# Ledger of designs, part 87: designed miniproteins, single chains, continued (5)

Each design is a single chain, and the fold is of that chain. pLDDT is the mean over its residues in the fold that is shown.

## One batch from the design tools (miniprotein)

Design m19203
Fold by ESMFold2-Fast:
Structure m19203 (fold): chain A 68 residues (1-68)
Amino acid sequence: SPLEEMRRLLEEIGRLLREVADPNATPEQKAAAERRITELWKRLIDLAHQHGLEDELARLTGELLARV
């Protein structure tokens, strides 16, 4: 389902945000993670718009940011 795909994308973004925040990660690893976050976020926005899930995206994003 679109909602399950959205949750999967946000889970991956959360993982990458932890990599960006890791003091032991190299600058190259952090840059790669930041580029991947941008790609995934664009897909997530497109998915939400396509399926009318903007409110769900806002809620799930808030939940993610509270955990990072």
Scores: mean pLDDT 85

Design m19204
Fold by ESMFold2-Fast:
Structure m19204 (fold): chain A 72 residues (1-72)
Amino acid sequence: MKKSLEEIVEEAVKKLKEYIEKHPDMTREEFLDLLARILRELVEKLKENGYSPDEILEAARKVAEEGLKLME
């Protein structure tokens, strides 16, 4: 399937939001474990689709920033 960088980032952020919404009592440690897993999956998907290290780092930064904002 054809997935753009933006689609992969949006999918990762959506998955993170859905997990947080279903687990409102999530601890900071549990959140960090979730974020690490989502970032790992993001990196693997981007690598598989042939994105450069710089593109992968920027995508990971965006997902991490959105995740941190959700856990205000």
Scores: mean pLDDT 80

Design m19205
Fold by ESMFold2-Fast:
Structure m19205 (fold): chain A 103 residues (1-103)
Amino acid sequence: MEKEKEELLKRLEEALEKYIEIGKKEGRTGFSRETLLRQVERLAEDPETFPVLKKTIEELLNDPSLLLKISELLGTQSVEEVIEKLREEGKESVAEWLELTTG
């Protein structure tokens, strides 16, 4: 399913562009585009993680500031604490994506 992976990666790049624009407008710093793309490319190759990644990208397109919030939380809290907070807020797919990407 190479074409589906290419389409997913294009949507991710769109979400990352929006995320970067918001960061510039608000003077906030987050994850580098290169770091996110490399980690996500590996997850996109796995049929088990592909649906989680797809849902996460849709959530990021709907809330582009979410990556900035996660990046800021990771600057002061452990990955485990950030994952727990995301689950408490009902952002399960983003929490699962972070877990798969960072540990």
Scores: mean pLDDT 73

Design m19206
Fold by ESMFold2-Fast:
Structure m19206 (fold): chain A 63 residues (1-63)
Amino acid sequence: HMTPEAEKVLDEMAEKYGLTPEQREKLREAARRYAQAKGRDEVTPEDVKEVFDALKANPAALE
């Protein structure tokens, strides 16, 4: 589940970096999977930031 804080950060990043709807959804899904891999059901703003930084380092992951 996306926390309201995580959703806000996702929206701000999508707007600031010009993410397409598809890229935004991939980021959301990646953040959820990352949080679940860490044993959490809730996605934090930090999870979104960490996943986005990893995706920025490998642009192909957003395709």
Scores: mean pLDDT 78

Design m19207
Fold by ESMFold2-Fast:
Formats: C-alpha cells, structure tokens, sequence
Structure m19207 (fold): chain A 59 residues (1-59)
C-alpha cells in the first residue's frame, strides 16, 4: 500500500475533526493494510505503538 497516500488521507480526515478510530476505519475501507495504518497512527497522528496496536485489534 502507498504510505504517502495513507498519510495524506489521515491528515485530511484529522483536519475534518475525525477521531483516530474513525481515521483507522476510513483507511481500512480504502484498502490500506494494518502495517501502513499503524505507521501513520504512530508517526503522523502521535499515537503510541501500544495504542495503535489496541485500535487495530479492537476494530
């Protein structure tokens, strides 16, 4: 999956006021894999590695 596209979409959704959980759901709907989403959560959205893992497993 394209990491740059996932980053751009996540930042747009964050700007629109979506929660991190809603952003994860939208990225999964667009066909991004969990490894790509995890990278975006940690590096772009400031989520801890444990928090990102919990979101991906809990959804």
Amino acid sequence: MKLEEAKKLALELKKQGLSNGEIVKKLREKGFDDDTIREVLINELGVSSGGADSMLRGM
Scores: mean pLDDT 79

Design m19208
Fold by ESMFold2-Fast:
Structure m19208 (fold): chain A 95 residues (1-95)
Amino acid sequence: MQKHLQEALRLFVKALKIKEEQYPELAKKAGISEKDLKGLLNGETELSPDDAIKLAEFLLETAPEEIADEIKELLRKEAEETKDEKVKSSLLELL
């Protein structure tokens, strides 16, 4: 499971007070499906490498200053723990 990516997304949703009815728009902006966004939030679904990278990039670009450093740290931990070399390389380049 992409634990730290999930924690980063949960932090983003909590900090911006995003309601469930706003998840379709959030998923669209992040470039992933609403089903995958909800699945990751609930710990039920792991994102594809491409979608994990898209979500991470979105979170880094859009996170408010108050949580930006915590988002970066969570994504760094995800990069360190991931078995996918493409995800690892791409996340480290974004950080």
Scores: mean pLDDT 85

Design m19209
Fold by ESMFold2-Fast:
Order: structure tokens, then C-alpha cells, then sequence
Structure m19209 (fold): chain A 66 residues (1-66)
């Protein structure tokens, strides 16, 4: 699934725990499907999951690409 592809990307390139990567992937895909901007989606995810904005931004960009 698209969630699995985004989650695997985050695990491989940012070393995130699999459970956290899956939650980030699910929320990033949902925010992108709702038309939330990349920057706003990254801010929401960074605050919600306590990850650096760079990591949250990577999740949102991966959700758009996959």
C-alpha cells in the first residue's frame, strides 16, 4: 500500500521506529489528500509526533511522491 511505501522510506532514511513511521505515513497521506499545504502538514506532524520538522516534511513529500 502507499502507507507501507512511505513508512518504509521513513524507516530506511530517517531510522524511525516502524510504528511511528506508519502513523506519520497515514497522517501525511490524509493531510495531502485533504489538500493541506506541504509546509502546514509538516508543522502539524512535527508538533503531533514530536519529530524534527525536516523529518515531518520528508514524510509529507514521500506521501505526495508515492
Amino acid sequence: SRVDRVAEFLVRFYGLPRELARKLAEDAIELMEKGVSLDEAANILAQKYGVPKEVARAAVEAARAF
Scores: mean pLDDT 87

Design m19210
Fold by ESMFold2-Fast:
Structure m19210 (fold): chain A 100 residues (1-100)
Amino acid sequence: GAERIAAELEEVRGELNELARQLDPVDFATASELTLLSIGAFLALEAVRRGDYKSAAEMARNIAEKLRELADKHSGPTAERLRELADRVERIAKELEELA
C-alpha cells in the first residue's frame, strides 16, 4: 500500500544521496544531477503522503527516465547501479498509478 511505497521512495532518496556523495570528488556533474533527483524523490514522497498518487507517479516516471539517461553516460558498476535505481523507481511509478 501507500506506506510501503513511501518507505521505498525514502530508501531510493537515501541511495541517490549516498551515490552522489561517493561521486562528488570524481564526477561533480553526475553527483549534482543525483542530488537534484534525490530532491525529486522527496517531492514524490510528500505527494504520496498527501494522497496525490497521480503527481507522485509522474514525478517517479521523470526520475526513472533521468536515471536511465544518466546511466547511458556511464559504464561499469556506476551505470549498473543507476539502471537498478531506475528500474526500482519505474516499478514505484506503476504501483502509484494503480493507487490513483
Scores: mean pLDDT 89

Design m19211
Fold by ESMFold2-Fast:
Structure m19211 (fold): chain A 110 residues (1-110)
Amino acid sequence: SLKLTMPKEVKAKEGESVTLTVTGDESIIGKYPVDWYKQKEGEDPELLIKDNSQRPAGVPSRFTGSKSGTTASLTITNLKKEDEATYYVSAINDENKWVYSDGTKLTVEK
């Protein structure tokens, strides 16, 4: 299956760091860059990381992306309550079709 797998939910505390991971087939994550998105309820998705590790203008430096083999990671340092959201990725496959992960719901506790 050409699917991207993530944990359903992750909990962390304010001020801590968290790393969210996505694992996919070599024919997707192994070959092609991933983009990371933040989706809050009732809001448009925000692009956080482009092409594995590039941070768009306006995205805080607390967000960093990396990729190793078939695993891509988003690290968020100094967690804030506003970081509570669903995080997901997009990538392309060998058929030039976009593939999206189901996402991880991040809960930020005090």
Scores: mean pLDDT 85

Design m19213
Fold by ESMFold2-Fast:
Structure m19213 (fold): chain A 74 residues (1-74)
Amino acid sequence: MADTLLAGGQRLLAEGRYREAADVFEKAGEHYYNRGDLQKAAEAFELAAVAYEQAGDTENAEIMRKKAEELRKK
């Protein structure tokens, strides 16, 4: 469930496991998107972007931000 993935991602961030947190948040965003919950999908992708930046992955962080922005324009 996407809500469980968000909780898991937050725990991974607290543990400093940024790459794993980013993967989990991205997965949560895809689950929310598939449910039609575009607002929560955007929030999850923004959290993934933050986690990717903390991991030093600026390219994936930018991709996640663009996904979130497009969903918010819906």
Scores: mean pLDDT 82

Design m19214
Fold by ESMFold2-Fast:
Structure m19214 (fold): chain A 88 residues (1-88)
Amino acid sequence: SLEIETVAALAVMVLSIAINDAYRRGEEELAKELEELRDKFVQAVKNKDYETAIKILEEAAELFRKHGMDDYAKALENIAKRLKELAK
């Protein structure tokens, strides 16, 4: 579905922006964890394993909240919700 591909691309964009922000803030460990989560998300989407893709977004959102990045967390929570509806 083009809609699923678009929503997945938005998730990758949010994660990529947040990774750059984490590096700029000197939070290198956070940035590396986010890169690993982004890579796992891309592989899950490629495999059409949307259940795993959604879980990864929820894990990334929780990680963002632990680091005070609430706007990125909210964005990924909204994307995960949309992906749940589209993958049914």
Scores: mean pLDDT 90

Design m19215
Fold by ESMFold2-Fast:
Structure m19215 (fold): chain A 72 residues (1-72)
Amino acid sequence: SLEGQARAYIAAGANAADAGNLEKAEEYFAKGRALAKQSPRRDELLAEIDRVRAEVKAKLSAEQQQLQLLLS
């Protein structure tokens, strides 16, 4: 299903980000977004993608802030 494939790309994007592959993570999120737009559950899937991307960004920002505190 389009929903299942979109969710698979969302999961792959999160996993790629955790592995440090931010470019690949954004590619997966873009593919998930394209499939989500074709789904009757478009708004729900797009909100899920945005939520997961925000969680990834928050985690990376926290890691960078911790490094900055060590250097200050």
Scores: mean pLDDT 80

Design m19217
Fold by ESMFold2-Fast:
Structure m19217 (fold): chain A 67 residues (1-67)
Amino acid sequence: SLVEEAEKLAAEGDKLFAQKDYDKAIEKYEEALKLYKEAGDEKGARLVSQRLNAVKAQLEQARRKAA
């Protein structure tokens, strides 16, 4: 199902986020978000949107520290 595939992609994103591979984590979360929206799973979409925002904030912070 779309929800099961979205959950798998979100879990892959979580693993990449923990490894600080922010660009790949963003990619996986965006794919998961698309599938949750296609499935009409508003709860899944909301949770992944929160994670996506968190990883984007971490990426911005990492860029500021490098500058």
Scores: mean pLDDT 85

Design m19218
Fold by ESMFold2-Fast:
Structure m19218 (fold): chain A 66 residues (1-66)
Amino acid sequence: KALELLEEARAALKAGDTEKAKRLAKEAFLLAGLSEDQAEGIAEKLAETKDEKLFDEAKELVENLL
């Protein structure tokens, strides 16, 4: 479920929906066990940098936590 949300966040970012991508990424990180502060910080970075490559690293982080 956390990985599914992260994939949806990546799809939203590719479509240019930065706000939706940020929200979905934050939920994915919270579900994976990160704190609210950590989840918000990482989600903000992903959405603002527009860097799809950071999603690959985020996915590996979530996989290691699950």
Scores: mean pLDDT 77

Design m19219
Fold by ESMFold2-Fast:
Structure m19219 (fold): chain A 105 residues (1-105)
Amino acid sequence: SHMREKARELIREGEELIEQKRYEEAKKLYEEALKLAGPDDVEALSNLGQALLRLKRYEEAKEYFEKALELDPNNVKALATLGQVYSHLGELEKAQEYLDKALEL
């Protein structure tokens, strides 16, 4: 649909903003993308989690990656990045579990 095409354009623009370290602006574009694509869009959820991780909003990042993994349990990027989030939260055993899962795929 036209709304899904717009969501993909917003995700691409957000990824460029992440490269520029404009994380708050990237987060807003990913929130718009999720609104347009729907609440179960794994790519939008994962990118929003990534932006929140870069903003050091670790608990919020965790929620979005956990949602992405409920929808796509073998998403290597989400598994690896959730491992990083758990590391920042000091949950080192969980961090290792998610990183090991990512490496086994």
Scores: mean pLDDT 88

Design m19220
Fold by ESMFold2-Fast:
Structure m19220 (fold): chain A 90 residues (1-90)
Amino acid sequence: KVEELKKEAEKGNPEAYLRLGIHYFKEGKYDEAIKWFEKAIELDPNNAVAHLVLGRAYEKKGDLEKAIEYYQKAADLGSESAREMLEKLK
């Protein structure tokens, strides 16, 4: 439940921020998803998954320049999925 994820996020759990962002992303609420993914990066700046899903959220909003920027950061952190997405956007 989203309320349980919010309580875990309030305790400073980075995984709860990622899961909450993914919940909003699946609902098409990309601006809300971005806010939660940004909080995940604040707690763990080297989280490749957080950068990857930020890239996907910006791509869904049509902001390809920001999508490429976050995919590049995720790829630099070791995300093979981000590297594949960069190849497809080329």
Scores: mean pLDDT 82

Design m19221
Fold by ESMFold2-Fast:
Structure m19221 (fold): chain A 62 residues (1-62)
Amino acid sequence: MTLEQLVEELENAIRSLYEKDPEKAEELRKKFQEIFDKYNKGEITKEQMAEELRKLLEEAKK
């Protein structure tokens, strides 16, 4: 799975979650933004970002 596919799948999962559990969806959105910010600041690698996004996607699917 590419990083772009992970981002798309996570965005879709969060959007679906807004109907079922908007509070959880908002928490996941914040975590997603924090991961992206860390990558943009050079604090984490692309590989680390992908790992963090996979963990977040698993959390969204619970």
Scores: mean pLDDT 81

Design m19222
Fold by ESMFold2-Fast:
Structure m19222 (fold): chain A 86 residues (1-86)
Amino acid sequence: PEPSLLESAKAALATLKAEKPAFKAWVESHKNDKELLDAVASHLDGLIKMLEEQIEKYKDSDPELAKALEEIKKELQELLDFVKSV
């Protein structure tokens, strides 16, 4: 059987949390490459907007999935804020 959307969301959240320190170190190592960091920030903003649409879609039909997606959004927002801060 295919993994459920909820299990996929939980796995994605765990991966984001585990990879966050390495991502931040990578961003700092590229702090002088503003074109690259602007592209990364744009990509993260796009992902956050897609998650907002999915949260709205599932908030009433699958509240547990919506919660997991909101946690992913929070992690991505922290990464976006970090990219913009360097």
Scores: mean pLDDT 86

Design m19223
Fold by ESMFold2-Fast:
Structure m19223 (fold): chain A 68 residues (1-68)
Amino acid sequence: MARVEAQRELFARRGLRVVGELVINGYPIVIATGEAPEEQEKAREDLEKLKEMAEKAKKLIEEGKLEK
């Protein structure tokens, strides 16, 4: 909890807008970018790729092929 709040506050102070949040192997990650529409769109695309990677990593962990 505290780490996620610290990340959001840090990004806000730097003028970054949070575009999404995801959890990877129990680690909450906040995704932020500048206010420019191009940067926000790219960040959303990167977030989707990260979600796919997280799902793949979760499957590998469940199969015992990757350490937590």
Scores: mean pLDDT 65

Design m19224
Fold by ESMFold2-Fast:
Structure m19224 (fold): chain A 65 residues (1-65)
Amino acid sequence: SARERLVAFLRAQGLSDELIERIIELIENGEGHKAAPLLVRAGLSDEQLREAGALGREYIKELGL
């Protein structure tokens, strides 16, 4: 699923399970735009942020948002 791909990517970047759960919660609540500052604070590069954004958009589509 798109959710599984996003979670797997974020874990591969070294994000904690707690931070990943917070990002998923933001997306599921229609607040995915608030996830970007959290990813920046977690130390993701511009390339990693673009990939996370692409995977997040696929998950938003899967949710019908």
Scores: mean pLDDT 87

Design m19226
Fold by ESMFold2-Fast:
Structure m19226 (fold): chain A 93 residues (1-93)
Amino acid sequence: MTKEEEGLHHLRLGGIYYEQGKYDEAIEHFEKAIELLGDKAVEAYTLLGRVYLKRDEYEKAIEYFEKALSIDPNNEVAKQLLEEARKKLEEKR
């Protein structure tokens, strides 16, 4: 398996854990995908942000969505989720 194939495997597995509500396992796999894929991991950054958003860790969610947008500025999913995370953070304060 190539480094890229291994990274994509971790990305898929992280998504499965996320859907199951197993956020710690999802984080571990998304972080591994980022390590293996680097800047190709824009989806992993967006999904990691989604995990932190589900955990009400809005500052971390914002950081990861901003990282996704630094790699792909036109990522509409990351833009929408960043706005949601910022709104949630403002409502909490």
Scores: mean pLDDT 85

Design m19227
Fold by ESMFold2-Fast:
Structure m19227 (fold): chain A 69 residues (1-69)
Amino acid sequence: MEEIKKKAEELLKKGQELYNQGKFDEAVRYYREALKLEPDNVEIRRNLAAAYGKAGKPEEAKRVLDAIP
């Protein structure tokens, strides 16, 4: 699990960097890859939803948010 956690953290950080640069579609791709590794990670889901919203995909953002416990 440590290897998977490290990869997810790296993908999350890269996504956050892209989001801060206004590259929302690219951020979505990195967050989706991170979420595949850690599907129960609420932080990744929140970041993915925010990136979808900024990318003009509010339906996708809502689906991701609805999956947060």
Scores: mean pLDDT 81

Design m19228
Fold by ESMFold2-Fast:
Structure m19228 (fold): chain A 80 residues (1-80)
Amino acid sequence: SKKEKLIKLGEELLKKLEEKKADKELIERVKLMIEEMKSQSVEEMYENFKQLLNIIKELLPELSEYLDEIEKKAEKIMKE
């Protein structure tokens, strides 16, 4: 389902942030988003995911290219 694919993409993002040793507060924020996604509509998940990606780009501009790829993957899931 689109919901399962978006959750998996969120988990991929979480793994990348952990590998890059991002701040614990940011990691916990991503974990919370993934948990909340389980009870949200696909559209709500997508909007919240895009908002979080933009916040991460501001905090970690060195990951901007990676985050753009993640956003494109999310867009592809929504267009299926």
Scores: mean pLDDT 83

Design m19229
Fold by ESMFold2-Fast:
Structure m19229 (fold): chain A 82 residues (1-82)
Amino acid sequence: MLERARAIADAAVARAAAVHGEEQARQAFDDGYRRGAELVRRGYSVEEAVKIVDEETSSWPEALREAAVAGALVGAIEVAEA
């Protein structure tokens, strides 16, 4: 599951970078990753953590939101599988 989540995240970051630049795309991913990981450490499931980050980023530009949500999935899975 983690390898597939990373592949999805790489694709989302690449799409965001094409529209907003590499720095903003990586920042969006990193923010989502940290938030997703934090939520799972606080007792949320991976699914709940991803849903919360998706809702919190709903006002963001679509490509940056996709990068953040993909980051949250990776961060949430890494903490849940540790």
Scores: mean pLDDT 86

Design m19230
Fold by ESMFold2-Fast:
Structure m19230 (fold): chain A 91 residues (1-91)
Amino acid sequence: SRHEKLLEAIGLIIAAIGLLWEAERFGPSEELLEEALKLIEEAIRLAKELNDETLLKISLKLAERLLELAKKAGNKDLAERAEKLIEEAKK
């Protein structure tokens, strides 16, 4: 149902926020950023499926935050994946 997908998307967003907060506080480890990227990818997918502009905007801001952390970590692969996700999500 739409309501179940909405709750799932919100849960993914909250989890991603927590992982990004941990990465900012304790250092942007590859494991933390990789998990956050997966959650953000799924949140964007659900936001598009729900046609929910607010969820999409929130998820995009998290993807942009992840991109900055990946660049700070020197993780070129994660940075490129985050950039691609942001570009594809804006279509």
Scores: mean pLDDT 89

Design m19231
Fold by ESMFold2-Fast:
Formats: structure tokens, sequence, C-alpha cells
Structure m19231 (fold): chain A 74 residues (1-74)
């Protein structure tokens, strides 16, 4: 379900946020994590499945970018 996908991505964002803070990662990583968190929070509040899917997709792209930058910084 969309709710399960959102919850799974929120858990990923929380893990990335913890990693970024514990390893003092670059500001860009923190900014991408916060943007992804905001989009997932908005997706969870949406009633339109198409709007939810778009927000999920954008959040997944932000998470992927944050992971790449985190890997390069570690």
Amino acid sequence: SLAERIAALQAEVDELDKTAKENNLPEEVHELVERARTLLDLAAKQSDPEVQELAIKEAEELIARARKLAEEAL
C-alpha cells in the first residue's frame, strides 16, 4: 500500500538523518534529508493517490541523492 511505502521511506530518512548527524556529514546531506522528510509528511496527509505517488517519487530521488553524497563523504 502507499501508506506502507511512505512508512518505509520515513524509516530510511530517520536512519539517514541519524547517520548524517553522527558522522557530521556535509550540509547538503542534511538539507536533502529534511526535504525528503517534508515530502513524506505531506504524502501521508494526502487523499489523492496520484499526488501521493508523485511526492513518494520525489522523496525517493532526494533519498538516493543524500545516500550518494553520504557514501562519498564517509
Scores: mean pLDDT 86

Design m19232
Fold by ESMFold2-Fast:
Structure m19232 (fold): chain A 60 residues (1-60)
Amino acid sequence: MKGYYVATEDYTATKPDELTLKKGALLKVLEEVDENWWLVQTAGSGETGRVPKSVLEPLK
């Protein structure tokens, strides 16, 4: 899937603008907010939020 990323581990949102992820979640990157955080959208539910870029890898 071109332009998609996958969550490599579970991540629990700690702030209202963050997104909770499960390992294996498919995500579209919308914006690089800063050096550590990306704004993403879930492929299934369409929910948007910020996540640490360290928990994401390009879908291969």
Scores: mean pLDDT 79

Design m19233
Fold by ESMFold2-Fast:
Structure m19233 (fold): chain A 56 residues (1-56)
Amino acid sequence: MTADQLEQQGDQYERQGQYRQASQLYFQAGRLYFQQGQIQRGVELVLRGFELDRQA
């Protein structure tokens, strides 16, 4: 899966209140963005993942 696809799936789970699943997908997407050199986007998704993990 691409980082964009993982991010979109995370967004869908977040809208449904499934914060644990959304958090996991955001962490996976963030790691792929880091591997692609998209550091800013990767950081944003990892931070979002941590925020949702605290709410779960």
Scores: mean pLDDT 84

Design m19234
Fold by ESMFold2-Fast:
Structure m19234 (fold): chain A 57 residues (1-57)
Amino acid sequence: SQALKDELRALLEELLALETDPQRIARLRKLLGNVDSLNDVQLRVGLHDLREELATL
């Protein structure tokens, strides 16, 4: 779903703006590059996990 991909990209960009660890930045950038290859189940799981991570920052 394009809407889920757009939402995941926006959330990843928010996390990238807050993240200071180079290894975590690299992982987030890699995930951002792979968003278009993810199916809807993977997109929903990713959104849930990243929202939880953002909420703890």
Scores: mean pLDDT 82

Design m19235
Fold by ESMFold2-Fast:
Order: sequence, then C-alpha cells, then structure tokens
Structure m19235 (fold): chain A 74 residues (1-74)
Amino acid sequence: SMTDVQSKINQIMREAQDLAEQLLAQGYSRDQVLQQVISLVKELAEKYGLSPEVTEQVLAAVRDLVTDLISQHE
C-alpha cells in the first residue's frame, strides 16, 4: 500500500539523517558525506523494493536533507 511505501521511505530518511550527522560529527567532507549517504539510500531502496521513480524522489529529498545539515555545521 501507499502507507507501507511511505513507512519505508520514512525509515530510509531517518537512517540517512543518522549517518549524515555521524559522518559530519567525525569531520568528513561534504562530498564524502553525500557519497556515503547516497550509497546507503540506494542499497536500502533496493532491499525494500522501491520503484525507480520513488527511489529518485527519495534521493532528491536526501540530497536536500544532507545539504541542510551541512549548512548547519558551517
């Protein structure tokens, strides 16, 4: 269902945020944080069976999230 898809998206977003915050706290660069987080999101999207269209939407949201977090550290 759409609700089940949204639940999976919410879990991916939370895991992406947690990883990004951890890497930023350790002093990793913007590019390194983005690369690691995008890799995690792609892996989780494949494991959860998300469509390519939904995966691209999640990747866009994650890029925005990570960019906002990096701005908070600058």
Scores: mean pLDDT 84

Design m19236
Fold by ESMFold2-Fast:
Structure m19236 (fold): chain A 58 residues (1-58)
Amino acid sequence: EELQKLKEEYLKIMDEISKVFRELRAKRAAGVYDPELEKKLQELMKKATEIFKKIREL
């Protein structure tokens, strides 16, 4: 059960990362600077890494 919850959370975070990355790409193409969105991407990537590490430890 714990492993299944971690896998589901990981996939959810990866989906969020993809959405944020696409938005950042669009904004950069338009010459718009969004530091809060960049920070959000970094935080999501860090969270995904921690979840993946926990999955590997199980």
Scores: mean pLDDT 81

Design m19237
Fold by ESMFold2-Fast:
Structure m19237 (fold): chain A 94 residues (1-94)
Amino acid sequence: MSKEELEAESLTGLALIALAVGDPELAVRLAEEAVELGRENPRVRARALTALGRALAALGRLEEAIEAYEEALRLDPENETARRELEEARRRLE
């Protein structure tokens, strides 16, 4: 695993921790950096995009969250978390 991939995974984890402690704005910033660092690895980028989608959904930015989840599923179709969160975001947008 490259240094960039390790940093992307670490930032993805920190974004999820930020969400758990009630800081979705910090989670968006950390997840966006993780998406950029994971650019060369589709699975790493997909996990970062899933975290970004969750952070955007927590802020009520549902259309942007849906786009992030759809891109995550394009890169990793077997990502169960992204699929489940996409369905929830679509229901909330209705």
Scores: mean pLDDT 89

Design m19238
Fold by ESMFold2-Fast:
Structure m19238 (fold): chain A 53 residues (1-53)
Amino acid sequence: KVEELYERAKAGDPEAIRELIELARQGDPRAVEALSELVKDPEQQKLILKAAK
C-alpha cells in the first residue's frame, strides 16, 4: 500500500523509499506523488537519490 510505504519512508526507512521508486517506475501515480512529497525533505531527498543510483 502506497500510504503505508509513504509513512515508513517519512520515518527514514530506505526499503520503503526503494519500494516507492519501484512502484513509480511501474507507473503508479500515487507512488510518484509520494516521492514528490518526500523530495521536499532534504534528508529524504538524499535517500531517494541514493536509491535511484
Scores: mean pLDDT 78

Design m19239
Fold by ESMFold2-Fast:
Structure m19239 (fold): chain A 59 residues (1-59)
Amino acid sequence: MTARDVLDAYRRAGNAAAATAAGEAAKLGLGPEVSQRIADLAGVRGDTAAAGALLRAEA
């Protein structure tokens, strides 16, 4: 799965709530590890490069 596939699926599925949750977690002062995990699960809407890097690291 490519970064483009992740971004396309994310926008197609409408995971806006997941993106909002990631933002709220950051505001709550949760550790960067938690924020990164939420972003990974949400498929970082605005950061396709970060999502792609995570996918490549797991491949």
Scores: mean pLDDT 49

